# Designed miniproteins, single chains, continued (2), part 27

Each design is a single chain, and the fold is of that chain. pLDDT is the mean over its residues in the fold that is shown.

## One batch from the design tools (miniprotein)

Design m4911
Fold by ESMFold2-Fast:
Structure m4911 (fold): chain A 92 residues (1-92)
Amino acid sequence: SMSINAQQILALLQKVSTLSDAQKQQIIATIERAIRLVEDSVRTGRVDAEAEIARELLRAATELAKALFDKNYAKAKELAKKIFELIKQMEA
């Protein structure tokens, strides 16, 4: 399993964004799917466009955690925006 989970990523996003309960549920579902896609890609060696989007999403979440730790809120907001754009791509 990844060292970061969907609940942790949601908690990071909530520090820089106001989210409805419906948005929180959708974000959790999409991130859990992203984690599974990355784990499956690593296990099978198969790389597809959706797994690449999922990998970028998890990378952006890790960078968001670092930006928040560094108290770089401007960078954290830009990373959160990127994460929401990637989530939207995975929902399509």
Scores: mean pLDDT 84

Design m4912
Fold by ESMFold2-Fast:
Structure m4912 (fold): chain A 109 residues (1-109)
Amino acid sequence: SLADALRALAEAFRAEGVPDEVIELLQKLSDYAAAASGDPEAQANLIKALRELGKVYASLTPEQRAAFDRAVARARAEHGLELTVSKAPVLTADGTVKEEYVAELRLLD
């Protein structure tokens, strides 16, 4: 499941020395993903957590980003989880459009 794949990614992040704040977000994403099919609030929380992950990624050092990228590559190879982080225009609550890092995730067949 997506939740199981996200738990595996959190373990890969821990092994690579990715900061605890990233690991905590992955654990939240796993919990929200498990609930998302039956709960619109869980779906909204999943989207918010992905946006928060993008913001945290933006604050990482080059060395921490390299560790993040290695963990993501491992999760993709071992569990079929694809996590991408890219810079994209985002509409903020005040109606302002700004560029932010946005995370997206997908399970591969």
Scores: mean pLDDT 78

Design m4913
Fold by ESMFold2-Fast:
Structure m4913 (fold): chain A 88 residues (1-88)
Amino acid sequence: SLKELARELSQAIIDGDGKRAAELFRELFRGQSEVHPIALIGGLRDEAGGGDPATLEAIKKNFPELYELLFGDASKPIPVEKLVEALE
């Protein structure tokens, strides 16, 4: 299920497992070319959808390039490929 994939993604990010996080991110956003930063930030911390509030702090610590993409220019969608590259 999408909720189980989101939980696994949250855990991989918290654990600093960039390769696993990138694989799960590609699977979760399969068929999407871009994602709005505000929506992604909301989803990453939403426990009902499989997110975790600890995920954003883990991104800041373990994946600083991804953190900068998420909290940079909020007016523009980010290509999924760039988000995945920031996890590698």
Scores: mean pLDDT 80

Design m4914
Fold by ESMFold2-Fast:
Parts: sequence; structure tokens; C-alpha cells
Structure m4914 (fold): chain A 68 residues (1-68)
Amino acid sequence: GGDAEILKLIVDDSIKLLEESKNIDGIEIGINNLEEKLKESKEKGDQENADILEEGINKLKDLLKEVK
């Protein structure tokens, strides 16, 4: 659905900004925010949004390993 496409765009844009800034605090905040949204999506049974959020979290965790 359109909501999942919008979520994917927002997540990808946020990751790109964090990748360019390499701000450790910003990356950690981003991970925490996406983990909260992932919990909400799982509670709603929204698997499509949950998958997008989980992918974004994994990308940010990989970025955090690269900048630490």
C-alpha cells in the first residue's frame, strides 16, 4: 500500500542523512525511534511496515559499526 512506500522513502532518506553526517548520537536515536515504531507495527500485525522498519534498523546498526 501507499503507506508502506512512504515509510520506506522516509526511512531511506533518514539513513542517507545519517550516513552523510556520521553522527553517532543521531544514529543511536534513529535506531531507538525505528525500534519503537517496529514494536507498534508488530502490535498492530502490520508485517509490511514491520519488515521495512527492521531493514532500516539493520542498516543503521551496520552504519553504527562502521562509524564507531
Scores: mean pLDDT 84

Design m4915
Fold by ESMFold2-Fast:
Structure m4915 (fold): chain A 68 residues (1-68)
Amino acid sequence: SEVEKWFDERLAEARKLPPEQALAFLDEVSGELTRLGLENQDNPELVETLVKVAQRLAAFRAEVEARL
C-alpha cells in the first residue's frame, strides 16, 4: 500500500528527531491520517489500512513519550 509506504517513511523521519520534535511531527502525521480517512470513507480497504497505521502511530507515540 502507498499509504503504508508513506507512513513507514514518516516513521523513519520521526525516529531521527529529538523526542519533543518527534511528538510534534507525529501530531501532524495523525492529522493527515484523519484527513485521509474523512476524504476516503467510501474506500473500505483504505480505511482498514488507516486504522492499522493509526494503531502503529499510537504505539510509537507512546514509546517516544516514555523517553521524555
Scores: mean pLDDT 85

Design m4916
Fold by ESMFold2-Fast:
Structure m4916 (fold): chain A 83 residues (1-83)
Amino acid sequence: SGMKKEEEEKKKLAKELKELAIKTFGDEERIKKLVKEYKEKGFSEVDAYVLAYLELLIENTTNEEFIKSLKKQIEKIEKKAKK
């Protein structure tokens, strides 16, 4: 059950991040390119969507605290993927 819950949560997150990115940025082509780039680097589909979304948020904000938070999240995801 633990494994199934983790799989379900990751699948849900990937779906939510994809929908959120499309609604927020409108550029599905750019989102797909970033996701492909991260997947080519060996990241999972979920992590690729999360990283793509965070990069796009950084590009589209001037809020210093928010940028700092986003960069910290990117680092955590990269570290977790690397173990």
Scores: mean pLDDT 74

Design m4917
Fold by ESMFold2-Fast:
Structure m4917 (fold): chain A 65 residues (1-65)
Amino acid sequence: MRERIEAEEEAALMTMATGLPATVVEEGGEYVIRIKVSTKEDYELAKKVAEKLREKGFKVEVIYE
């Protein structure tokens, strides 16, 4: 679990690097980075990015719409 500012900074850096939209949400006192994607290609990229963020200790959700 990370502080809100750290999650927001990491989400912003990831969005700048990959173009994937990311938001930070608070759930039960934890901060979660959510990546919403609408294409198969973005979903595959988002899964890889999510794994890297989890390696850094962040909680990450990928939502395919």
Scores: mean pLDDT 77

Design m4918
Fold by ESMFold2-Fast:
Structure m4918 (fold): chain A 70 residues (1-70)
Amino acid sequence: SELQKHKEFLAKARELARERGADRYAALDAEERRAIAEGKPLSELMDLGVRRLKLAVDEFIEAREEIKRE
């Protein structure tokens, strides 16, 4: 069905997004670890969380565009 094809497409896009984003997620993890070690306020840690969410969206969009080029 059309819905089943859409689900399969989304699953593939999510898999590729995680692979592509690995180094960028590692960089954010390092920045978060540094911020915690420096005693940064909760607001700055929350900002890192927002940046992580934006990265996940960007990597997903890039993965979808890559799949469309098949």
Scores: mean pLDDT 78

Design m4919
Fold by ESMFold2-Fast:
Structure m4919 (fold): chain A 78 residues (1-78)
Amino acid sequence: MKIEVVAADGRRYVVDIPEEMTVEELLEALRKAGLPDADIEAVRDYLKEHGIPDDAKITAEEAVRLLQLAGLEARLLE
């Protein structure tokens, strides 16, 4: 499955993710796709503030919602 993420710099990144993953697997996929460290840190800060553990299991749809809540523009591409 593919998602599109718009970083704070306005650049668009396409990220390959499975249909289900852990939060840590999502963050690793974002890093591998080249998303800036500052944007990844913003997502980590959101997770920490809301008590969401790194091993929490999420769907691709929940991953998109999580990125949006953390302040990034994100959508499913398929």
Scores: mean pLDDT 85

Design m4920
Fold by ESMFold2-Fast:
Structure m4920 (fold): chain A 85 residues (1-85)
Amino acid sequence: LRRGYQSLLDNARRNQDRRDQLDSQRRRFVDDTRRLADQSDPDTGRRILRQGDQRSSQLTRQSNQLDSGYRNSTRLADNMRRQLS
């Protein structure tokens, strides 16, 4: 039981680390895209923002999937902890 609990915590931590990495990548990408759009003419800027939105949506989806996994792992770990108490 204790090993199963520890495994769930390790998986939750790993998912949290991956989510933090994706959030960092998304923030950097959004900042870079905004800077490029600001430096461009309005038509080019709008095109850059549209292409950026597509990539940002992909990163957001990946982050949301990891968040769901983290929440499920944490819930399972909490249930096991209560059973051990």
Scores: mean pLDDT 73

Design m4921
Fold by ESMFold2-Fast:
Structure m4921 (fold): chain A 78 residues (1-78)
Amino acid sequence: METAAVALYLFDREDVSEEVLRRVVEEARAKLAGSTFSVVITTSRARAAEARAAMEAFGRASGRRVEIVLEEEVVVEK
């Protein structure tokens, strides 16, 4: 039981549109429909609720396991 792919998306700004988050989920769902995989989305707290709701809906509808990682403080440097 090997994990086919792990998609990790880091988003630390509110300037991103909801469309970006939805596209990542939709693309992973379409391409990995027949495979076991985990999707990890890291986003700012402001977008965390939207990302979580989208991933939860995807998980319930498809029966796939998805995980959401919430990062409030992302230290890109140092």
Scores: mean pLDDT 51

Design m4922
Fold by ESMFold2-Fast:
Formats: structure tokens, C-alpha cells, sequence
Structure m4922 (fold): chain A 94 residues (1-94)
């Protein structure tokens, strides 16, 4: 559900300071699976800021994957890029 995903992105952005949001976006672009798991463990322990950071990092990581898929000629990649950019805009607007 697109509305639910946009609401989650906006809520995540609202929970983070502008500096925290920028840092989470940068980390998401380069994050290893191990780093994502570490943040997910903190989120599962009830850390709401870690949950917000994880949501933002996942958007950034999916955008990188979609941009790579576009370079490889995957037809659905353009729609995936557009969607991840909409989620990113929602997080920044929060």
C-alpha cells in the first residue's frame, strides 16, 4: 500500500533531526547487510530513533539498487527509482 509506505517514510523523517536524516541517507547508500542488521536489532529492542533511521536507510539502499538496475536495462527500474524518490521526499518533508 503506497499510502502506508509514504506515511512510514514521513513519520521516520519527522522522528529524525535534519542532521540525523542526512546521516541516515548517506549510511543507507553504503550500508552493509551487517550494519543494517545492527540497527534493526536496536529498533527491535524498542529504539524508535533506530527504527526511523532503518526506514530512511532502506529507502536510500533501494534507490541505489534501482539506479543500478536501470544501468543494466531492467524495464521496471525507472518506476522503482521514481517510487523511492517519492519516499525520500516524504521523509525530508517530515
Amino acid sequence: DREAELALAREAGAALSPEELAAALERGRTATPAELREIAERANAGDRRALAELVVMQVAAELVKAEEAKKEGVPEAEKAIEWQRELLAAARAG
Scores: mean pLDDT 82

Design m4923
Fold by ESMFold2-Fast:
Structure m4923 (fold): chain A 68 residues (1-68)
Amino acid sequence: ARASIAGGLPSSEELPAEEDERYRERALALARELGLSEPELAALASLTGGQVKAAVKALEQHLAARRA
């Protein structure tokens, strides 16, 4: 079957699976550096698309602020 044109949007919330997984792995790594609990790590692992990308950015900012 041929792809629908409706699925071809360059949305920041809809990331390719490979990129989505990369952001999720980074979010978990940053959360571990910040000392988050296992339930919070599990919650982060469930995020996708724009949510996981936003979480990575927020966690990086928190880590930088704590380091300063």
Scores: mean pLDDT 69

Design m4924
Fold by ESMFold2-Fast:
Parts: sequence; C-alpha cells; structure tokens
Structure m4924 (fold): chain A 79 residues (1-79)
Amino acid sequence: GVRAAAVAGAVKKLLEITSEEDAMKLAQAIGDFLQANPDATLDELLELVRKVATEELGLSPEQADAIVEAGRKAAENAA
C-alpha cells in the first residue's frame, strides 16, 4: 500500500544520510505510531517522520525534508 511504500522510501533515505541504528529507530517509531493510529493518513505519517528526524535523531531541517520527500515520492509511485 501507499503508506508502506512511504515508510520504505523514508527509511531508505534516512539510511543513506545517517546510519542503520537511526534507520531502525525511525522504523520503530513509525511502527509504534501506526499501532496507536491505524487509520493515520499519509500526511500524518510524514509529519511523524519529520518530527522523529529532527527531534529524536537531531537531523537538520534540510535532511528531514529530503527524508519526507523520499517517502512522499515512494507513496506516489506505489499509487
């Protein structure tokens, strides 16, 4: 589905920018979010990705933008 594609795209881009440890942290945060919010929209999911990247992983706004954009593009390609 489009949400799963967005997750894969965002995690892949994060792995290219930082580390496998940070990619696992993002994947875990997304898993926890979707468990609590099973009907979350793509936009709500991407907002969580931005928040985790900046607030938990300490990435720059530009790095967070690249990760969110990769997730959005992957979702569009899966639709």
Scores: mean pLDDT 84

Design m4925
Fold by ESMFold2-Fast:
Structure m4925 (fold): chain A 71 residues (1-71)
Amino acid sequence: DELKKKQTELLRFVTGDESFTVEDLYEFLKKYGVDEEEFEKMIKDYEKLSEEEKKLLEEYFKDPASAARDA
């Protein structure tokens, strides 16, 4: 489950919370209405993204509902 591991690591990095779990990830996705498939696409290429693209992804986690609507 490489994708879920990367998603959890990214959220722990962004939130600064090492106690962040896979269950917290699912709660986050539900709470902010983030499409799981769309989120998976973003994370899959995260390591290949430029610094600017990584910043856009971080802004997406800050306000995922608005970011998804603009896509």
Scores: mean pLDDT 58

Design m4926
Fold by ESMFold2-Fast:
Structure m4926 (fold): chain A 73 residues (1-73)
Amino acid sequence: MSPKQQAQQLKKQGDQALGEGRLDEAIEKYQQALSLQPDNKDIQLSLQAAQATKQGDLERARELAVQAAQEQE
């Protein structure tokens, strides 16, 4: 797989973990995806949303998740 395809697969795994409430796993997967595509804004926002959720900042987590969704078509 290309780095882009690997990053998207890792992001998808992070999204699944986040949906299941596995915040530490989601953060790890997003960090791995970001290591492959450090300038990918969508992955950066997803990582920040997962970190905010873990810290209990649900308002910030929602803002970042909406922003990440808007970066995709």
Scores: mean pLDDT 77

Design m4927
Fold by ESMFold2-Fast:
Structure m4927 (fold): chain A 68 residues (1-68)
Amino acid sequence: SMDDIAQEVLGLSGPQQSAELGRAAEAGDALDRAATEEALGLLEGVSPEQSPQVAAEATARLRTHVAS
């Protein structure tokens, strides 16, 4: 599942990642929401095996957003 991919790439459990993204989306500004949506969109259609660069970019965006 996408949660499994995100967990593998970020090293977070699905529930933890969902909670962090949900919190950031609720509290963040429009730019932060757009970044989160874009990162999720990249993860939805890609596996680390097939598109390592895209997966890495999505991971970096998610980490930046949840770490902010």
Scores: mean pLDDT 53

Design m4928
Fold by ESMFold2-Fast:
Structure m4928 (fold): chain A 66 residues (1-66)
Amino acid sequence: LSPAEQSAQQLLRVGEELLARGASAEDLQAMIDTLRGFMSRTDLSPDMRERLERMLERLEEAARRA
C-alpha cells in the first residue's frame, strides 16, 4: 500500500473507534476536520476517497446527535 492509502486506512480505523465508543462532539469534530484536511491535500484512488467520504458523513451525523 502507498503511504497515502496506509494513512487513509488508519483514519478509517480511528473513525470507527470514535463511533464505537460514543466520542464527544468535540472529538468527532476534530476527526471531521482531520479527514477534510487529509482529503483536500492527498491524491487518493476514487474507491478510497468514497470510503473516506462515507466515514465523514457518519462522523458528521454522530456529531449532530452528540
Scores: mean pLDDT 85

Design m4929
Fold by ESMFold2-Fast:
Structure m4929 (fold): chain A 67 residues (1-67)
Amino acid sequence: SKKLEEIRKKARELAGKRLDELNAQLKKNSGKDFQKEADLGVQILDVAVKAVVAAKEGLSEEELLKL
C-alpha cells in the first residue's frame, strides 16, 4: 500500500513535531493525573486525524492549522 505509506510520511512531516511535544507531555504526566492524560490523549488523536486528512487532501501545514 504505497498510498498509505505516502500518507503516513506526509502526516509525520506536517504534525511530527507537535505529536512529539504532546507525547513528551503525556510521558511526563504518566500515572499522575488521569484527567490530564485523557486531555493529552484526545489532543494527540485530534492532531493525528487532522494530519492524516491534510496529507490525503494535499493540504499545507498552514491549512492543517486551520482545521
Scores: mean pLDDT 81

Design m4930
Fold by ESMFold2-Fast:
Structure m4930 (fold): chain A 103 residues (1-103)
Amino acid sequence: NEEKLRAILLASEIKHAEMLIKKGEAENPTPEQKKILEELKKRIEEKKKELEKLDEEAKKIGEEAAEKLEEMLRLVENNDPENRKRAQEIGEELEKRIEELKA
């Protein structure tokens, strides 16, 4: 269960950082912002190496959690109350899964 939790955290951190990098690069970043993006890219590479060391079942669970996180983050980018409600439901499901794995 600890490997599954670690996979969820690593895969989620990687996905979130990749989304931030993509958005940052699209927004004509300043030299200071480019330096931050390069640092994030280095951290992602380290996290990807750690994720690859985990077993296949844990990696699959991490990937599934990361896809739900991506969906949630995309929903909150639009200022739509219905999208906000769906994002909240996804977040609650992810929190429940994490708590069940901790037990």
Scores: mean pLDDT 80

Design m4931
Fold by ESMFold2-Fast:
Structure m4931 (fold): chain A 84 residues (1-84)
Amino acid sequence: LEKELEEVKERLEELRERKRQLEATIAQADAMAAEYKKLGDDIAAAQLEAVRDQLQAQLDKTNEEIRELERKKEELEKKIKELE
């Protein structure tokens, strides 16, 4: 149980880092799309918005994986506490 808890914690840290990177990249894409809209380059803006949508889908999947692992972490912590 303790070993499984460590593995879940390690995986959560990996996913949280991925989340941070995806959020940063999405923010950059949004900023670039806004600049292109100011310049009247609607085609370049639309292309960046499409990339942003793909990144958002990856972020949503990552958030779902984090929620699932957080639930598993809580379950393992509860089992460890019950055995003590």
Scores: mean pLDDT 84

Design m4932
Fold by ESMFold2-Fast:
Structure m4932 (fold): chain A 56 residues (1-56)
Amino acid sequence: SAQQLAALIELLQSYQKSLGLLQGMYANVAQTLEELSKEGSSLTLNELFKEAIKRS
């Protein structure tokens, strides 16, 4: 039905918005990891990732 198709389109639009938010989060985490790397920290990759998430 037309109502079911409209609901599906709305759901797909919601998914597109969620993907945009995830892309933004990825960029922020990547930038934070670069900053931590440039600080010359003796942190492991796992510790760097945890710190990046905390700063996001």
Scores: mean pLDDT 72

Design m4933
Fold by ESMFold2-Fast:
Structure m4933 (fold): chain A 97 residues (1-97)
Amino acid sequence: MTEEEWLEAEATLHYIGGIIAMKYKDYETAVKHFERALALLPEDHPDRAEILTDLGKAYYNLGKLEEAKKYFEQAISLDPDNEEARKLLKEVEEKLK
């Protein structure tokens, strides 16, 4: 296994940890796991948009709407066809009015 493959495996474990934390409504722990997953992945990695969307959801649940908006915008920038991120961005923008 290459170092790159090992880092992707570690990123996957952190992503799973974030999803588990989201299910238990431990949004602060979810943020830490998702941020670590992103830090371990290269900028061109196809999974970054999904992780950014989930990170935005964690911030949204913490009431950190400005941070949630930033991460949904980043997710849409990487994957414009991400319907969930686009829907959640509209919901955040409505709450920030």
Scores: mean pLDDT 87

Design m4934
Fold by ESMFold2-Fast:
Structure m4934 (fold): chain A 66 residues (1-66)
Amino acid sequence: SLLDLAYELLKEGKSREEIKEFLKKINPNLTDEQIDSIIAEAQHNLKVEEDLKKLREEMERERKRS
């Protein structure tokens, strides 16, 4: 989905401006408001999911040791 693509681009260090152009290129029917919303949600969710992934990895390592 477009949200998933925005996630991957953010992980790669792409700017909001670059992501906006990319999303418009693959789906030209998107409005600026829709694109800005997708990017904002992707930024927020990426930050939360990175934190949760770190916690999961730590717990999984501890479980394998004990």
Scores: mean pLDDT 78

Design m4935
Fold by ESMFold2-Fast:
Structure m4935 (fold): chain A 68 residues (1-68)
Amino acid sequence: SEEQKRIEELAKEAKAWFEKNRSPELDKRMELSGLLYEAILYFQKGDTKKALELLEEMRKKVEEIEKE
């Protein structure tokens, strides 16, 4: 599909941009955002245990960032 090809092209461009502009701070913030988003999705699915595990992982990463 034309849409699938366009999505693949945009994803490839985005990936290349992030690889070129990578920094520890950006990587950490994106990881936290990903964990939060995933936790919300699992909570909405009724998987409370998995959501809690993801939130606990996020909390540990926040603590590591704050120990600067």
Scores: mean pLDDT 76

Design m4936
Fold by ESMFold2-Fast:
Structure m4936 (fold): chain A 82 residues (1-82)
Amino acid sequence: NVEKLKEALRKAVEKAREGDDEGAIEYLEKAAEIAEQTKLTPEQTLELLGLLMAVLAEAIERESEKVVEAVLRAIKALSKGS
């Protein structure tokens, strides 16, 4: 479900901006699980990468290695779905 995946990533962005690393990781892990079960179009993949890049930017600015690792795992999950 692409909509569930987008919602999970939007929540990950919110949590990352709030400084809630554990919350951001939880939603990134949820997004990765959904992504592995969801076949995405190239257009959908680009939209989701945009949200992942927003989380990554927050994680880099805050030097949160755990959130960076969670984003990279989610990107890998999206790549397996294509």
Scores: mean pLDDT 82

Design m4937
Fold by ESMFold2-Fast:
Structure m4937 (fold): chain A 84 residues (1-84)
Amino acid sequence: SLSSLPIAPQTREQRIANTDVMIAHLEARLATATGDKAARLQKEIAVLQQMRALLQQGRVDEARQLAIQATGENLLEIADSIPP
């Protein structure tokens, strides 16, 4: 359950940058992954790439919803939690 205080709004540029960090991290993990793990990482990378495209368009709620529906996790909230 979400019980957090409101976080200061992230800029679109910061959210995209944080999403790029997440993609780079998963791509690094994919380089050494095999089988089912590789397939899961490829799916997560594809979802993050789609989320990034929606963020570039300013479609923040759609980006959030896509991540939740595709992975069961709020990946945008995770991206927003990455320190600068």
Scores: mean pLDDT 77

Design m4938
Fold by ESMFold2-Fast:
Structure m4938 (fold): chain A 79 residues (1-79)
Amino acid sequence: MENVKKAAEKAAELALSPDPFDREVGLTFLAMLYALAKRLGDKEALEIIKETVRKLLDSPDPEVQAEARRILEEAEKAL
């Protein structure tokens, strides 16, 4: 799904931002996208989100890393 991929990529860019506000917005968007994909049973969207979130594990911010791990664990169980 083209829209989900673009949304996830934009959210990841924000989550990797040096600005704390942008990081919070990015993490919130990823969490919302994940919750929506899970609710709709959209396996393709969950896979896209999982791939995008893996990139956040490279973040120097421990909060971003922790949220990325949480989303990946839940996405793995849903797929």
Scores: mean pLDDT 76

Design m4939
Fold by ESMFold2-Fast:
Structure m4939 (fold): chain A 78 residues (1-78)
Amino acid sequence: SSIIDQIRQRARSHGSSDRNIDRIVQGVRYLLQGDVDRAVRLFQQARRDGTSDITIRSSLNIVSQVDPDRARQVRRSL
């Protein structure tokens, strides 16, 4: 989707590894499906492996354009 493409591009521009880009994208996909817990776990794994908080926040800001409530739930858990 266009939102997934935006998230991929932002993560890449912030210097994330391909593995961490895939984790962020997969986390967003789970979040859009309503699986908040799995999304949180994937974002936490990406952060531990060197993804910046700004990349995670940017991804959640993009998600908030379509689902602000789910984006807020993830922010509370991180």
Scores: mean pLDDT 83

Design m4940
Fold by ESMFold2-Fast:
Structure m4940 (fold): chain A 62 residues (1-62)
Amino acid sequence: MLSKEEAIEVVVRAGKAGDGAGAGAALAENQRYSGVSPEEALKAVEEAGASEEAIRGVRAAM
């Protein structure tokens, strides 16, 4: 299991790579196991300067 911080980093990394679907999938999986809030992940992705597609992927998983 990832820590909450590690789980957010995975979502942010996928977002910065332009992988909106991967970012959303990572969020959905890690909400269950790592206690990641969708709002925290969305904020981290937006603050990291991820693409609009990545931000949409995270929102779709919320």
Scores: mean pLDDT 72

Design m4941
Fold by ESMFold2-Fast:
Structure m4941 (fold): chain A 60 residues (1-60)
Amino acid sequence: PGAVEVPADATEEQRLLAEAAARAGVSGSLDALREWFADDSPAARRDRARIAEELAALRA
């Protein structure tokens, strides 16, 4: 599993995103995730879909 660093001043939405990314196997920081979302490669799009599924599960 991945691990995403979350700053103390992160919003609830950012914390949920970090948890979803970690569950999807992504590691790094919230800043790295923001920069990574600017990448429109097929691999990045696939990983975003996986993160979205984990995020939906966390909100259910």
Scores: mean pLDDT 70

Design m4942
Fold by ESMFold2-Fast:
Structure m4942 (fold): chain A 96 residues (1-96)
Amino acid sequence: ELEEKRKKLAEESEKLAEFYLRLYEEAPVKNPLFLDIAEASRLAAKGALEEDGKLLIEAGKKLIDLGTNKLPAPFNEAPIKLGKEAIELGKYLLEK
């Protein structure tokens, strides 16, 4: 169901944002990449909650770019997966 998919994506996006924000805050050397991932993840959560298909696609593309070009495996897996799910939901919302 669309509502369940939106809620699940929002919850997963917030969890990823919290994880990378904590990693950024607790690390002895601050890596701005972690802050960028947290911000992109929060944009995906906002897009899912607000039914903003354009924001979901934008956030998803940013998550995939950050995961693919900036993170090593296995840390790149969750951002890429979430980014793909955000783009898919965003496209679905724009087709309505």
Scores: mean pLDDT 83

Design m4943
Fold by ESMFold2-Fast:
Structure m4943 (fold): chain A 74 residues (1-74)
Amino acid sequence: MLSKEELLAGLDTLEARVADIFPHLTPEEQAELRARLRDLKARVEAGADPETIQKEVSRLLEEAHARDAARRAA
């Protein structure tokens, strides 16, 4: 599992790359995804279990991938 510091760095990187990773999401959907990533980062900083946060990140990214794919198909 990632350390707390590695997880925080990973969340910062994901937030910065949302538009690059999910280019077919609307700007509003990208903003919502960034907000959810910031909330997860705040929870890590508050001492949340890294394994729990990593599972939440994985679910969030899978949801975003599904939306991006649906937008691309439209």
Scores: mean pLDDT 81

Design m4944
Fold by ESMFold2-Fast:
Structure m4944 (fold): chain A 81 residues (1-81)
Amino acid sequence: SLAETLRELAELFDEAAKKAKDPKVSEFAKKLGEGYRAMADALAAGDWARAEALARETEALMKANPELSKKAWKLALEAKK
């Protein structure tokens, strides 16, 4: 399910946060993980409006911090391998 996929993504960002050597990248990865977990919880509850609002907030956070976003995603994708 989409909710399960988002929970798995949140777990990858939790792992990225633990492995990040830069505290700013670690904190940013933690925030992305929290966002994806909140989206998964909203979807599991059937709250599509909340899930969409959380997705928009997470996208805005990434757009505001492009370099931190790039580094956090790289670590998360490496954790998946």
Scores: mean pLDDT 87

Design m4945
Fold by ESMFold2-Fast:
Structure m4945 (fold): chain A 72 residues (1-72)
Amino acid sequence: SSLVEELTKVLSKVVSKKKAEEIAREAAERLRAGESVADVTRYVANELLKYASVEDASAAAGEVGALLRRHR
């Protein structure tokens, strides 16, 4: 699976599929543009907090960070 597909699977646990796909595409593009894993993970966490609890957003952001490190 592509990075966007893997990110979408993680994010769709806490936000709608459409929003998960939007956040996943933006996160992948930021990583490709040279943003650090930490900065991209922070972007994702902040976006998730608009739609999900702190607990759910933190758990999903942790999975995103691990996934981004694996694809770097």
Scores: mean pLDDT 86

Design m4946
Fold by ESMFold2-Fast:
Structure m4946 (fold): chain A 100 residues (1-100)
Amino acid sequence: SPGDVISILQQIGGIISQISQRTTNPEFHDISSQAGDIFGQIIRAIQNGDFSRARQLIGQFITIVDRGIRIAQTDPNVSQSDINQLQSLTDQLRTLRDQM
């Protein structure tokens, strides 16, 4: 459901926000900003009933989050638990997107 997508996006955003608070890496801050912008676009697409656009934007969001995960993996200030949760939620989001 659209609510399930929004719930997973909010959980991913929360973890990205936590990582962003612990890292001083400017590349991760750029990724966090890009993910936030795409998240807002996904919410607007869902609210407008444009599920085709939402699906495309979710694909872009996943690509940005995957880059963020790669950067976070090199940062000793980021917990492996946060990285593992982010990977798991991103995989769940891929499954939900493919069902849209």
Scores: mean pLDDT 87

